# Designs tried in a protein design run: designed miniproteins, single chains, continued (4). Part 21

Each design is a single chain, and the fold is of that chain. pLDDT is the mean over its residues in the fold that is shown.

## One batch from the design tools (miniprotein)

Design m12746
Fold by ESMFold2-Fast:
Structure m12746 (fold): chain A 89 residues (1-89)
Amino acid sequence: APNVSKITIREVGDKHREEITKEVSEKTGLSLEDAGRIVDIATVELSGSPGGALPLRVKFLKETGLSPQKAVEAINYAQELLLELAAKS
């Protein structure tokens, strides 16, 4: 939503991390551990400074061997869920 603050996104990402992680895992077929890392990346990208999530994204791709395309799709889905929950706050 155009008026969603970065603070609200961070609060939602922290408070609803387990819920969002489960939805990402179910939608993408990723493990709960990998889906949780995707949620952390998405939260930092929406609430942090530009490029702040790059080290987390690089480490995730290196450790999981996941394709960049699949990682982008998972991050986009997590961002959608974060924005939907933040808009209801």
Scores: mean pLDDT 81

Design m12747
Fold by ESMFold2-Fast:
Parts: structure tokens; C-alpha cells; sequence
Structure m12747 (fold): chain A 58 residues (1-58)
């Protein structure tokens, strides 16, 4: 479920559970931009992370 996905993203990206949940409420474009700006991820890495989070919330 979502809780396990949040744990994985916190480990990989240093995201708090609250930040991971907030990313799910953002548009895809906004979430990608957020990760690029706050974590220095490339656009490709940010897209992959956002899509992974959204699949886990399915």
C-alpha cells in the first residue's frame, strides 16, 4: 500500500511521509518540478519518481 511506497521514497529521495502525500495531491508537472528544485533530480529521474509514487497509490 501507500505506506510502504512512502517508506521506499523516503529512503531513496529523503522525502518525509507528509511530502510524499503532498506530491500525490499536486499535478504531475508540479510534482516533477518540486523534486527537481528540492532534490536536484534530473527531469527524467523526477518523472520516474512521480510515476512510481502514483502507481503505489493506485
Amino acid sequence: GLALGIGLLQRELGLSPAEAEELLTMSREEAIRYLMETRGLSERQAISAVEGLRELSR
Scores: mean pLDDT 72

Design m12748
Fold by ESMFold2-Fast:
Structure m12748 (fold): chain A 56 residues (1-56)
Amino acid sequence: SMSILKDEARQLEFEAERLEIQAENYRKQGNTEAAKKLEEQAKELRDKAEELRKEL
């Protein structure tokens, strides 16, 4: 179970990083609203990953 939690945390962190890159691209295009929503989603994923890592 410990290795599963570690893999899940890593998966969430990877997905958050992808959303952060997408948000940066939207900001470069002047779409601040879309960027903001992706940044919020990335934060939620990072918060979930942190919770899983606390269980390790």
Scores: mean pLDDT 86

Design m12749
Fold by ESMFold2-Fast:
Structure m12749 (fold): chain A 59 residues (1-59)
Amino acid sequence: SELKELIKKVIEEEKLDLSTATEQDIFESVANTRPELVKKYGFEALYKASKETLAELKA
C-alpha cells in the first residue's frame, strides 16, 4: 500500500520509538507532518493504516 509506505517514511524521518509508540502516536505524527494525507484518505483510513503499519513493523 502506498499509504503504508508513506507512513513508514514518516516513522523513520521523525525517529519514532516503535517499542513505546501507539497507533495514536503514529497517526498524530503523520497527520501533523503530512496533512495532505488526512485530506486525501480521511481520518478513519489514515488511523487504520497507521495501526496496521505499526503492527507490521513490530512483527
Scores: mean pLDDT 83

Design m12750
Fold by ESMFold2-Fast:
Structure m12750 (fold): chain A 62 residues (1-62)
Amino acid sequence: SLIEEAEKLLEQAKKYLQEGRYEDAFLLANESLRLALKAGDYELTMEASKVGAEALRKIMSK
């Protein structure tokens, strides 16, 4: 399902964020956000947006 796919992408994005792979984390968080929005899952949309914003913040701080 879209929700399961978005959850898997978000989990991988969080892992990449922990590993310092900020560009990869940002791309996966954005794909998760897109799928969450399409599925109408508010909580997942908020979490994906938060992870994406954190990854972007890390990219911009270099």
Scores: mean pLDDT 88

Design m12751
Fold by ESMFold2-Fast:
Structure m12751 (fold): chain A 88 residues (1-88)
Amino acid sequence: AKIKEIRVEAVSDTTIVVRIEATSEGLARVAALKISEAMKKAGATRVEIRVGKRSAVVTATVAPDKLEEALAAAREAGEELIEEYGRA
């Protein structure tokens, strides 16, 4: 099982969406949970996770002054996950 892609985007001044593509539901769920925890640590006030068979979406709500910190945390967590699980 591998993570194919993680995309982190700010869709507004208070909302971050992380899209995860993986080869298994279990791995998509693990990745979503790790990214969720990283964003919560960085000040996200609300995080929603939706998991599919080969994908997950994490939606985080942040205060505007925490947006940059939460984006950085999500990107760092995503890079670590790709390093650990991104092998072909």
Scores: mean pLDDT 86

Design m12752
Fold by ESMFold2-Fast:
Structure m12752 (fold): chain A 70 residues (1-70)
Amino acid sequence: SLEELKKKLNEAIFKLAEATVRYIHALLDVQAGVPGGEERLAEAETEIDRWEKEFNELKQKYDEAVKAAA
């Protein structure tokens, strides 16, 4: 259903936002020379890639469902 897909899209959006916040914090840590910043930055980049892919897949399904409902 559209409601179910929208719920999953919202979950993916929140996860992507969380990963992005973590990425920015890690970037600031790297700039400040905080140990482990590079590792956290790489981890956050991987999470962003993962949730971006999930969002894109769900968005495609949502778009198809919208067209089918018309």
Scores: mean pLDDT 87

Design m12754
Fold by ESMFold2-Fast:
Structure m12754 (fold): chain A 100 residues (1-100)
Amino acid sequence: DEVRAALQAALATYDAALARANAIDPGRGEARVDLLVETYRVLLEALGKPRVSPAALRAAAERTGTPLSEWEELQRTIPLDEASLERLVDLELEHRRATA
């Protein structure tokens, strides 16, 4: 399953990022890593769910500043429902605030 392989790769990246974040800036790094973990949980929960509309993807792009093409690629790889998409948008915005 291509999606599961991608998520396994993301989890390996997360473990490496956690180690580096803790070495550089423990307080800020841990908060950032926690948001990444929550993002991965939402992505896993989205597996097998129906796809959202193109309008919802455009709204996510407008709210986050992340290009529409990235949201479209995510939707092609991982089927997202509206609740999962909204949760990912909230986590993306929270991640940007935590890293600012």
Scores: mean pLDDT 64

Design m12755
Fold by ESMFold2-Fast:
Structure m12755 (fold): chain A 57 residues (1-57)
Amino acid sequence: RVDERLAELAAHFGFSREVLRAWLRRELAAGGLTQRQLAEATGLSVPAVSAVVRALL
């Protein structure tokens, strides 16, 4: 289900999973995005965002 939401998000922005991973790494490294803010932006729950970030990184 997390993979389905990730695929939906990637398709929405026209990204591949690799591009989405790179974008997420960049935003997290910038310190501007918390898991809560990412959850709000993506429509995922905070635990789902944590699982996605862990799976990608």
Scores: mean pLDDT 65

Design m12756
Fold by ESMFold2-Fast:
Structure m12756 (fold): chain A 58 residues (1-58)
Amino acid sequence: MLEELLNNLDEPGTYQQLAELLKNANEEHVKLLEEAVAKNPRDAALRVLLAEAKKRLA
């Protein structure tokens, strides 16, 4: 599901669904988000989600 959302970032509501999913983030989610940020370096929302996921995992 996370991978599917990251492949459809242009869909309405995708970031909202990502935020909900990442409330229970794990190491795999962080890795996928790091890859998504690398592919979308100008996407500030993705960087915020990655930072929050890392905080929740730590």
Scores: mean pLDDT 74

Design m12757
Fold by ESMFold2-Fast:
Structure m12757 (fold): chain A 61 residues (1-61)
Amino acid sequence: MKEKIRQLILEAVGHRLLAIGHELEASLSKDPEKAEEYRELAEEARKEAEELEKKVEELEK
């Protein structure tokens, strides 16, 4: 695997894990404002992971 592709995969996985973590924090939060904040952070992390995953797919073609 080329180092560039490997780094992008690791970054994508990292953002996916962040998204899962933020979703768990949102579900565990009893404060609706904090829950909403965590959901937005999870959505942003998910979008970043998807962008990186698309770059990996293009480079592996």
Scores: mean pLDDT 81

Design m12758
Fold by ESMFold2-Fast:
Structure m12758 (fold): chain A 58 residues (1-58)
Amino acid sequence: MKAIVIEDFVPEKSTELILLKGLELEVLKEVNDDKVLVKVLKTGKQGIVKKKFLKIIE
């Protein structure tokens, strides 16, 4: 399932991904109610991000 970043996010933790508006991601799984594990399509990097920064697209 593809998602697009709708709001810039600069991580507070080193384990989180930097998200820039317009970045395309693949949602791999849901971690909890507000977080998902994603893969950045352009770089292949994986990380956990908050659902509120994403819009699901196909």
Scores: mean pLDDT 76

Design m12759
Fold by ESMFold2-Fast:
Order: sequence, then C-alpha cells, then structure tokens
Structure m12759 (fold): chain A 66 residues (1-66)
Amino acid sequence: GPAEAARAAMAAAVYSLSGDAAGARRAVETLQKHAPLTPEEAAALLSGDPEAIGRAARRALRRAGA
C-alpha cells in the first residue's frame, strides 16, 4: 500500500545516496511490489543522484497514492 511504498522509496533513496548499491536494489525491488516503476524511474532511484532520485520517488509515490 501507500505506506509500504513510501518506506521502500525512502530506503532506496538512503541506500543509493550512501553508495550501498545492493541495499538500493533490494529497496527498489520492494518498491516495485507496491508501486509500478518505469525502467527509467528504477534506474534513477539507483543512480546516486539526489535530483533524479527525488523525481523518480515522487512519481512512484503519486502512483501508489502516497
């Protein structure tokens, strides 16, 4: 649901920004179970780029109703 999507998106952002690629990938996999992601949004969440991560997370959370 929306709360699970929000937690997964935050985890993906934290891991990606921290350089934990394995943690970021697992968080994105969890997010995909609760919110549909485009390939571009998934790549953005894994990029380590704060602006790209923020834009992708907002789009995913909007679709999840969060």
Scores: mean pLDDT 83

Design m12760
Fold by ESMFold2-Fast:
Structure m12760 (fold): chain A 72 residues (1-72)
Amino acid sequence: ADVEALIEKLKSPDPEVRVLAAAVLGQLGDRRAIPPLIEALKDPDPRVRAAARRALARIGGEEAEAALAALP
């Protein structure tokens, strides 16, 4: 499980792949995933947005907390 490879999968044209990438990044808990997961909060697919929100909550930290607090 490579964080860089999973970050790349967040840009996949397949929303199923983006959902899976966000979920795995959340389980790994690597803070390098926080900025790309914040971008995924604006994904057109609501399942990808939900997965990114869950991943950020799981990773935690000040940047992740601030991004979640800024959600409408």
Scores: mean pLDDT 82

Design m12762
Fold by ESMFold2-Fast:
Structure m12762 (fold): chain A 73 residues (1-73)
Amino acid sequence: APPPAAEALPRLEAAIAEQPEDAGLWLGLGRAYYQLGDYEKAKEYFQKALELDPSNEEAKANLAEVQEKLKKQ
């Protein structure tokens, strides 16, 4: 089963409060909001992950996908 977004959010938010420069945590937060259908927040957090780690191919792919979703609104 896909990971439950509602359970991931408080853990990711707590981890980001302690390690705000960890691009992987911002990537995780973006994925959680994407699963909840909040594509605007998912885009913001994927952009933050790329800002911290521009070489993150997963963040680039996820950002492209969320931008595609936003074009269909």
Scores: mean pLDDT 79

Design m12763
Fold by ESMFold2-Fast:
Structure m12763 (fold): chain A 93 residues (1-93)
Amino acid sequence: SAAQQLIDDFIERYEEILAKKLGVSIEEVRNDPAVSGRITQIRHLLEQIAALLARGTPASLARADRLEDIIMKIVPEELKPLVRETLAQLRAG
């Protein structure tokens, strides 16, 4: 789906930005259990947001907003602009 493509593109860009920030390869980022665990958590939250946005009820939209707040608390500062961009694209679809 378009939402799955946006989430996959987000994860690839997230890995690239972290690799540049840490001065390591993308493969090293992917092989770090702490980093990969956080990325998996963020992926699951974005997938839940996409499903809630697709439902489009006031209650589902309010839940999506709460999940966005969770992502913004757990994502490093340098990655927050990418999260905001991705969420804006998910909301526009």
Scores: mean pLDDT 88

Design m12764
Fold by ESMFold2-Fast:
Structure m12764 (fold): chain A 56 residues (1-56)
Amino acid sequence: MTRAQLEAVVDNGLATLRELRPDLTDEEMEAHRASGRAAIPQALADFADLDAELKA
């Protein structure tokens, strides 16, 4: 997985959240986006560990 792919996953999730929860403000949506993006470095590490395990 690349950082760009994980960013796309976050953006897609936010688009879905907007459709399901149109009552959320832009500020609340940005908070969700920031939280999702903050998780990307750990997700990249987790995917690297999984790839190494699958190669074993």
Scores: mean pLDDT 76

Design m12765
Fold by ESMFold2-Fast:
Structure m12765 (fold): chain A 119 residues (1-119)
Amino acid sequence: SMADQLRAELLAELDRVIELLNKVIEEIKKTGDPRHPKVQALLREIRAEVDRVHRLVIEAYKAGVLTPELAVKLLRLMAEISRVLDDLEAGRLTPEQFIERLKELISKLEEVKAELDAL
């Protein structure tokens, strides 16, 4: 069904966000430099993927696939990822603080994936 397709697509895009967050953690651990070109490329990919998930969440909600509570939770997580990236780029987070914030966000994303899969 269209609902099953939208759910599967949303789950796949959430997996992509988690993959990219783990990749940027590893790249920062390796380089020690949030301004390194490889880190900056990953931050751009994360921003693009967050925008993609945001649009898909709105589409899935309008199609009746997501509960209002789950849609709000997903949108808040996407906004929190964007804020954490902004805080890193503005120098408001150290690399170590950024890594810890991303680990928390990965845990929240895994929890939301379980809630989405239970629909």
Scores: mean pLDDT 90

Design m12766
Fold by ESMFold2-Fast:
Structure m12766 (fold): chain A 71 residues (1-71)
Amino acid sequence: MKEVEELKKKAEEYQKKADEFRQIGDELAATGTEEQRGLGRVYQLMADSFKNKADEYKKKAEELEKKIRES
């Protein structure tokens, strides 16, 4: 099931990016000046985008695994 494992790894990679960007964005939004708060918002939006990709790959992995089990 190399294909399923590769999709899971991609999901983990995007989740890691989402978590890291979320942390940076949250720190900037909470601690920074108005300029840093604006930058923090951009990082939060990027984190949401990466989270969405992580969820997409995870769903594809689960769907493929289910299809293999059915067949």
Scores: mean pLDDT 82

Design m12767
Fold by ESMFold2-Fast:
Formats: C-alpha cells, structure tokens, sequence
Structure m12767 (fold): chain A 96 residues (1-96)
C-alpha cells in the first residue's frame, strides 16, 4: 500500500538520521512511520529506531518500552533486527 511504502521510507530516513547523530529528528521520523503503519515489520523497525535514539538521549525507561514493542512485533515476522533489538534491550536494562 501507499501508506506502507511511505512508512518504510520514513523508518529508513529515521535510521539514517540516527546514524548521523540527529537523535531528535530520528525520533520524529520514526513517530511519523508508526502513525502511518502501527503494526508489522515496518512498525517494529520504526520502534527500534525510536528506542535507539531515546537510549542515546539517556531516556532509558522510554527506550526500553520501544525495544519491547519492536520485539513483540518481530515475534510475528522475525529478521536480523530481532537480534539487534534483543541486544539493545539487554543494554538498556543494564543502565536502569
């Protein structure tokens, strides 16, 4: 669908912004992706991006919740990001 394509584009843009250290912008793009596609693999990807950016901002409780949401969605469609989400969840629990 058009919404799925737009959501994927926004999730990928969010990941690129995260890699550039633009955490606030990455969060905003991930939020936009989740609003367009709130379930499935694309949503899981956007939740992971949002969680990672929140972690880098020191918002560990919020990051934990988004990693958990990403993992819950990835249980339906597991991929390479499942291991990343599990690792990131462990790291955030060590900060709490």
Amino acid sequence: SEKEREALYLALLGEGLFEQGKYEEAIKKAEEAIKLQPSGKIAAYAYLVRGKALFEQGKYEEAKEYYKKALELLKEEPDLRTQEAKKNLKEVEEKL
Scores: mean pLDDT 86

Design m12768
Fold by ESMFold2-Fast:
Structure m12768 (fold): chain A 79 residues (1-79)
Amino acid sequence: DLIDQKAQQIIEDLKAPTPSRADLLASRNFLSVYGEQLSREQLEEILSLAEERLARETDPELKALLQEIIDILRENLEK
């Protein structure tokens, strides 16, 4: 499933020592469109990783992208 492959890519990108702005933008855009199609387990794993990354991030632009990702994931978990 292409959606499962993309969810796994997002997980790998968030686990990277320094995810790029392009990777975070791609992740945010994917989750904005397809977040409703992810399983609860996938949403919870990505949320955990994004929150851990946000806690360690110092770049204001990357913090904003991570917060947008977290907000999208939380909205989908409330459904």
Scores: mean pLDDT 85

Design m12769
Fold by ESMFold2-Fast:
Structure m12769 (fold): chain A 69 residues (1-69)
Amino acid sequence: GPASEAARRAAEAAARGDGEAAREGVLKTQHYGGPSTGAAAGWGAAEAARAAGHEESKRLAQEIMREAS
């Protein structure tokens, strides 16, 4: 559904270091699925950034998690 699609896009953006697109995806996930779903998307985006090994992505992931709360 729309929430899972937004969460997937957020994780993909975080993995490539696009913090703005990742944040937008997390906020859309929250809009469609509510705060707990948004928080889960933020966690997923943070993990995607860590797995990708990008230093900038890892830093942005912390910001995304804050936005999702």
Scores: mean pLDDT 75

Design m12770
Fold by ESMFold2-Fast:
Structure m12770 (fold): chain A 80 residues (1-80)
Amino acid sequence: MSEGMRAITDASVYAIHLATLAVFEEDPEKKKKLEEALDRVSELINEAVRALEEGNEEEALRLAEEAIRLAEEALEEYKK
């Protein structure tokens, strides 16, 4: 597995975690923040996948790492 493909996989796991938290969250404010974070992370993953399909490994890695960073920030904020 390439570094870009591995990072996309890692980002996708984070997206699943954010989606799961959003589905079971009963607080509308927290739910909205999780959904907004999921939307941004998902967009970056989609861009990373497109870059990888185009053979742009460096760009795919960069975008996937940005998705991971945003997901980690969202999870830390959710933690209180």
Scores: mean pLDDT 85

Design m12771
Fold by ESMFold2-Fast:
Structure m12771 (fold): chain A 110 residues (1-110)
Amino acid sequence: MEEAVEKAEKAIREGMSVLGDLARVVQRARDLEAQTGGSLRPLIERGEEAMRRVADAVNRGAKALEDPSNVEEIKKAIEEMEKTVEEGRKLVDELNRQIDAAEQALAAAA
């Protein structure tokens, strides 16, 4: 029980960190979109979808911790959060590369 709760709390913290990273990437894309007239919309939408997925997984994890006697529910929430966090981290790296390319293209056009 205690070990499962500690793992869930760690997964929630990691999920919140990934949410922050995704939010920064989406904000970078929005700032560039303001200069490009909306050419970054697919990147913004992809980032926002990932933010919703991570937020949902974190929320489910927090809800599972409301009944710490239900170890099986906590275990499932941890597995879902860990998977969603890993997918989110990979997307942050991918979207940052796409934004860097867009920034370079914008600089070349100036």
Scores: mean pLDDT 81

Design m12772
Fold by ESMFold2-Fast:
Structure m12772 (fold): chain A 56 residues (1-56)
Amino acid sequence: SIDEFLEELERKLRAGEINLEEAIEKAKEYAEKNKLSVEEEVGLLLRVIGTELDLR
C-alpha cells in the first residue's frame, strides 16, 4: 500500500540511506508503477518533502 511505501521511505530518509532527491525519484517510480492519479502523486511527493523538512 501507499502507506507502507511511505513508512519505508521515511525510515530510509531518517537512516540517511537515501537523500531527498533519491526519495522523490522513488516516489515518482512508485506513482508510475501503481498508476496513481495526479492528486495522489502530488500528495505522495508533498508527504516525502514534509518528512525531510521535519528531519532537519
Scores: mean pLDDT 80

Design m12773
Fold by ESMFold2-Fast:
Structure m12773 (fold): chain A 69 residues (1-69)
Amino acid sequence: ALSRNEKLGELAREALRAVEEGDLERARRLIQEAQKLGFTGKEIGDLAKQIALLEGKPEAGEQLVRLAE
């Protein structure tokens, strides 16, 4: 079993990959899964933005933030 924060990190990474691949429907589904676990769209978006910056892909993180709003 993953901790709450580890699960959020996995969902954020998967959602970023979906955005980069142009699969916005998959990205939205992953955001909804995180929301079902009690995370806000802002928490998901902020973490995804940090991961995207670390991976050198800031535009994908910004797009995910917009989807999570």
Scores: mean pLDDT 79

Design m12774
Fold by ESMFold2-Fast:
Structure m12774 (fold): chain A 105 residues (1-105)
Amino acid sequence: MEELRELLREVVESIKTNHTLVDDSVVEKLNELVEKAIKEGKEGEIVRIAAEILAELADLSTPIGQLLVALHNKDMAAIEAILEKHLDPESAAEALAKAREILAL
């Protein structure tokens, strides 16, 4: 569990510092640690760590935290403003189109 907490903390700090999404290698390592914890009967501890990390990612001082809150509220104007501030115009337009598609479901 300490290994999972440390890796999730590193992911949160990377998002806060670089405003980037995590790569596939970090996702694979997270999945391995989660599976290990499940095999050890620590599902309740996984849920607690996940809730703690989600609260940190909802930190409005970060673009990812701001975007998560805007997506939860279905606030398209806020989503557009956040994406345009942090991405180039083409990437922002593509991301905004995907957000509209997801929210229309």
Scores: mean pLDDT 63

Design m12775
Fold by ESMFold2-Fast:
Structure m12775 (fold): chain A 62 residues (1-62)
Amino acid sequence: GKPLSPEEVEFLRELAEKYRDKVAAGEITPEQVAKEVADYLAEKYGLERVTENGVKVLKPKP
């Protein structure tokens, strides 16, 4: 995929830190955080989540 802009990287970093605090407090699971980040990236880059050999990967939509 294309590289993220510095502003987008900073936004995702702050979002990850916020979610880390919520995970520590038991409000959200690490799996939910990973899903939300993957959903954001999939929508932004027009990708879909697929499973290959038991690994979750992002691929361009057909």
Scores: mean pLDDT 66

Design m12776
Fold by ESMFold2-Fast:
Structure m12776 (fold): chain A 69 residues (1-69)
Amino acid sequence: AVEYVLQGSALGVAGKWEEAAEQYKKAIELDPNYAEAWGGLAYALKQLGKDEEAAEYWKKAAELAPNPF
């Protein structure tokens, strides 16, 4: 899961937000409790102008964020 989050971050830095969102989705498929992947997906969607979808995924990330491992 971490590998896909890192790939998503790198794609985001390059301005490739649609591809970044795909990498974060892969991270979520492997670990649906990975708060960072939900947050990354929300951020990428916000950059693409999908603010309503981003808000839903921010909420999911917040629900998971208090559990740092």
Scores: mean pLDDT 77

Design m12777
Fold by ESMFold2-Fast:
Structure m12777 (fold): chain A 72 residues (1-72)
Amino acid sequence: ISPEEFKARLAEALVALGVPEEEAERIAERVARSWQEKGPDAAQRTLLEALVALGRFDLAPAAGAAFHEILA
């Protein structure tokens, strides 16, 4: 999967989970960058940190599942 496709799919998944589109795009961009620079474990950590900062750690299981599905 390309970084651009990963970013688009993750943003779409976050919007489906109730994250506002602008925030979802910003989070997806940060996660995609972390994945390219540091690998999947660091990217997943970036995703969890972003959800905590957003006050939406309740979404972590579903967002984590979407992250793994996109990278499969």
Scores: mean pLDDT 83

Design m12778
Fold by ESMFold2-Fast:
Structure m12778 (fold): chain A 65 residues (1-65)
Amino acid sequence: MITIENAEEILKKDPNNADAWYNLGIRYYAEGDYDKAIEYFEKALKIDPSNEFARKLLERLKAER
């Protein structure tokens, strides 16, 4: 699993890496930073809309607002 630091380095070289955005979203979700999790899941889904896990987590996070 990609760490936040590794995902940020990957994104500096390839900002279209949906997996790196998704992993940032997962990490911030685990830390309880739901606003950042939403932002990063939206970025991941903009690049790869087929990521069902990111979509479901984003739906749940938005429902908690």
Scores: mean pLDDT 76

Design m12779
Fold by ESMFold2-Fast:
Formats: sequence, structure tokens, C-alpha cells
Structure m12779 (fold): chain A 99 residues (1-99)
Amino acid sequence: SAEEQLAARPDNATALNELGDRYLKEGDFEKAVEYYEKALKLDPNNPSAWYNLGLAYYKLGEHDKAIEYFKKAIEIAEKNGRTDFAKKMKELLEKVKSE
């Protein structure tokens, strides 16, 4: 399948991130984590991928890891000048910490 072909190509951060997004949407949070971690090893400068990795960990009940990766997403977003994205992630992080 296209998924198997993309998963067999660890050199394509965008394709791996898209697989992570697909598994996150399907509710396969363990596979979402696997593909986001692979994508971020190739391209750590993707705040959306850090955020989605945190969200996948949150769904798995690993709240401390989720908070860590949400903070990483905010850090990378601020470094990239994505101020609106960083602001939205800060608001979501405050909600997660209050639970």
C-alpha cells in the first residue's frame, strides 16, 4: 500500500508526518506516536508535529509526556515566528495542566 511504501522510506519527514496524522485521526495513537517520532528525528523544526505527538501521548494517558511535547511545540513555534500557533498551543497547554 501507499502507507507501507511511505513507512519504508525513513528519509521523508513530510510523508511520515502525514502517516502520523492519519493514524491520529483513526484513533491508532501508538502508531501515530511511532510515525511522528520518526518524522521529528528527520525534521525537528515542525511545531505541528510536536503538538500532535503530545496529543497522541495525551490520548494514551501519558500526560507528563504530552505536557513535555506541547512545551516543545510552543518553543519551536516561537523560534519559527509562528506566534498565533504558539498562542493557541499555550491556551491548550493551560487546559491540559488544569486536568
Scores: mean pLDDT 82

Design m12780
Fold by ESMFold2-Fast:
Structure m12780 (fold): chain A 61 residues (1-61)
Amino acid sequence: GTLEVHFRRGTPESTLRRVVEEEGYPDARVEVDTVKGTARITVEGADLDRLREALLKEPSV
């Protein structure tokens, strides 16, 4: 599935990738637009609701 999130401009891609990896999806494709403050995360077999919750706990999301 694919998850799209909005985050505060200036959030490092490494922060978003870290959260995704810590939730158990190291092979997820993370596409970050740092200018618009958006990220598109594509991962198969993921619990997207849990992943969204984890990302929303980051201060920049």
Scores: mean pLDDT 72

Design m12781
Fold by ESMFold2-Fast:
Structure m12781 (fold): chain A 58 residues (1-58)
Amino acid sequence: MSPEIIEAEILIALGRMAYSIGMTELARELFRRALRILEESNGPQSLIDEAREGLERV
């Protein structure tokens, strides 16, 4: 398991937390960073889908 995948998972979790407390702009940036890392590291599709869903909601 690559360190980049773990970083993306953390960013997705932080993005979801930011969104839940109304920090929409921060949530968007966190989801964008996670998606970029996952695409560059060929991360699992399930995490890519979570990051994309987060971006669609914010």
Scores: mean pLDDT 83

Design m12782
Fold by ESMFold2-Fast:
Structure m12782 (fold): chain A 85 residues (1-85)
Amino acid sequence: NVKKAEELKKKAEEAKKKKDYLTAAEYYVEAAEEYLKAGKTEEAIEAAKKAIEAAIEAAKAGEDVKKANELIIKALDIIAEARKA
C-alpha cells in the first residue's frame, strides 16, 4: 500500500523535524513495512535506514532505549528481506 507508506513517511519526517526521534523511528519502520508489502524494495530500504538513524538518535537522547533497539532490529530485518526480493 504505497499511499499508506507515503503518509507514514510524511509523519516520520514531521516527528523527526520536532526531534521526536522515537516516534519518527516507529513511523519509518511502519512506512518501510508498507513499501515492502507494495513491492517497493528500494523505498523500503530507504525508510528502514532512516528508522535506524532515528532510533539511534532516540537512544542517544535517553528515550526508551529498549524500544529504540527493538526498532533497529526490526528495520534491519526489513532491509534484509527487501534485499532478497
Scores: mean pLDDT 86

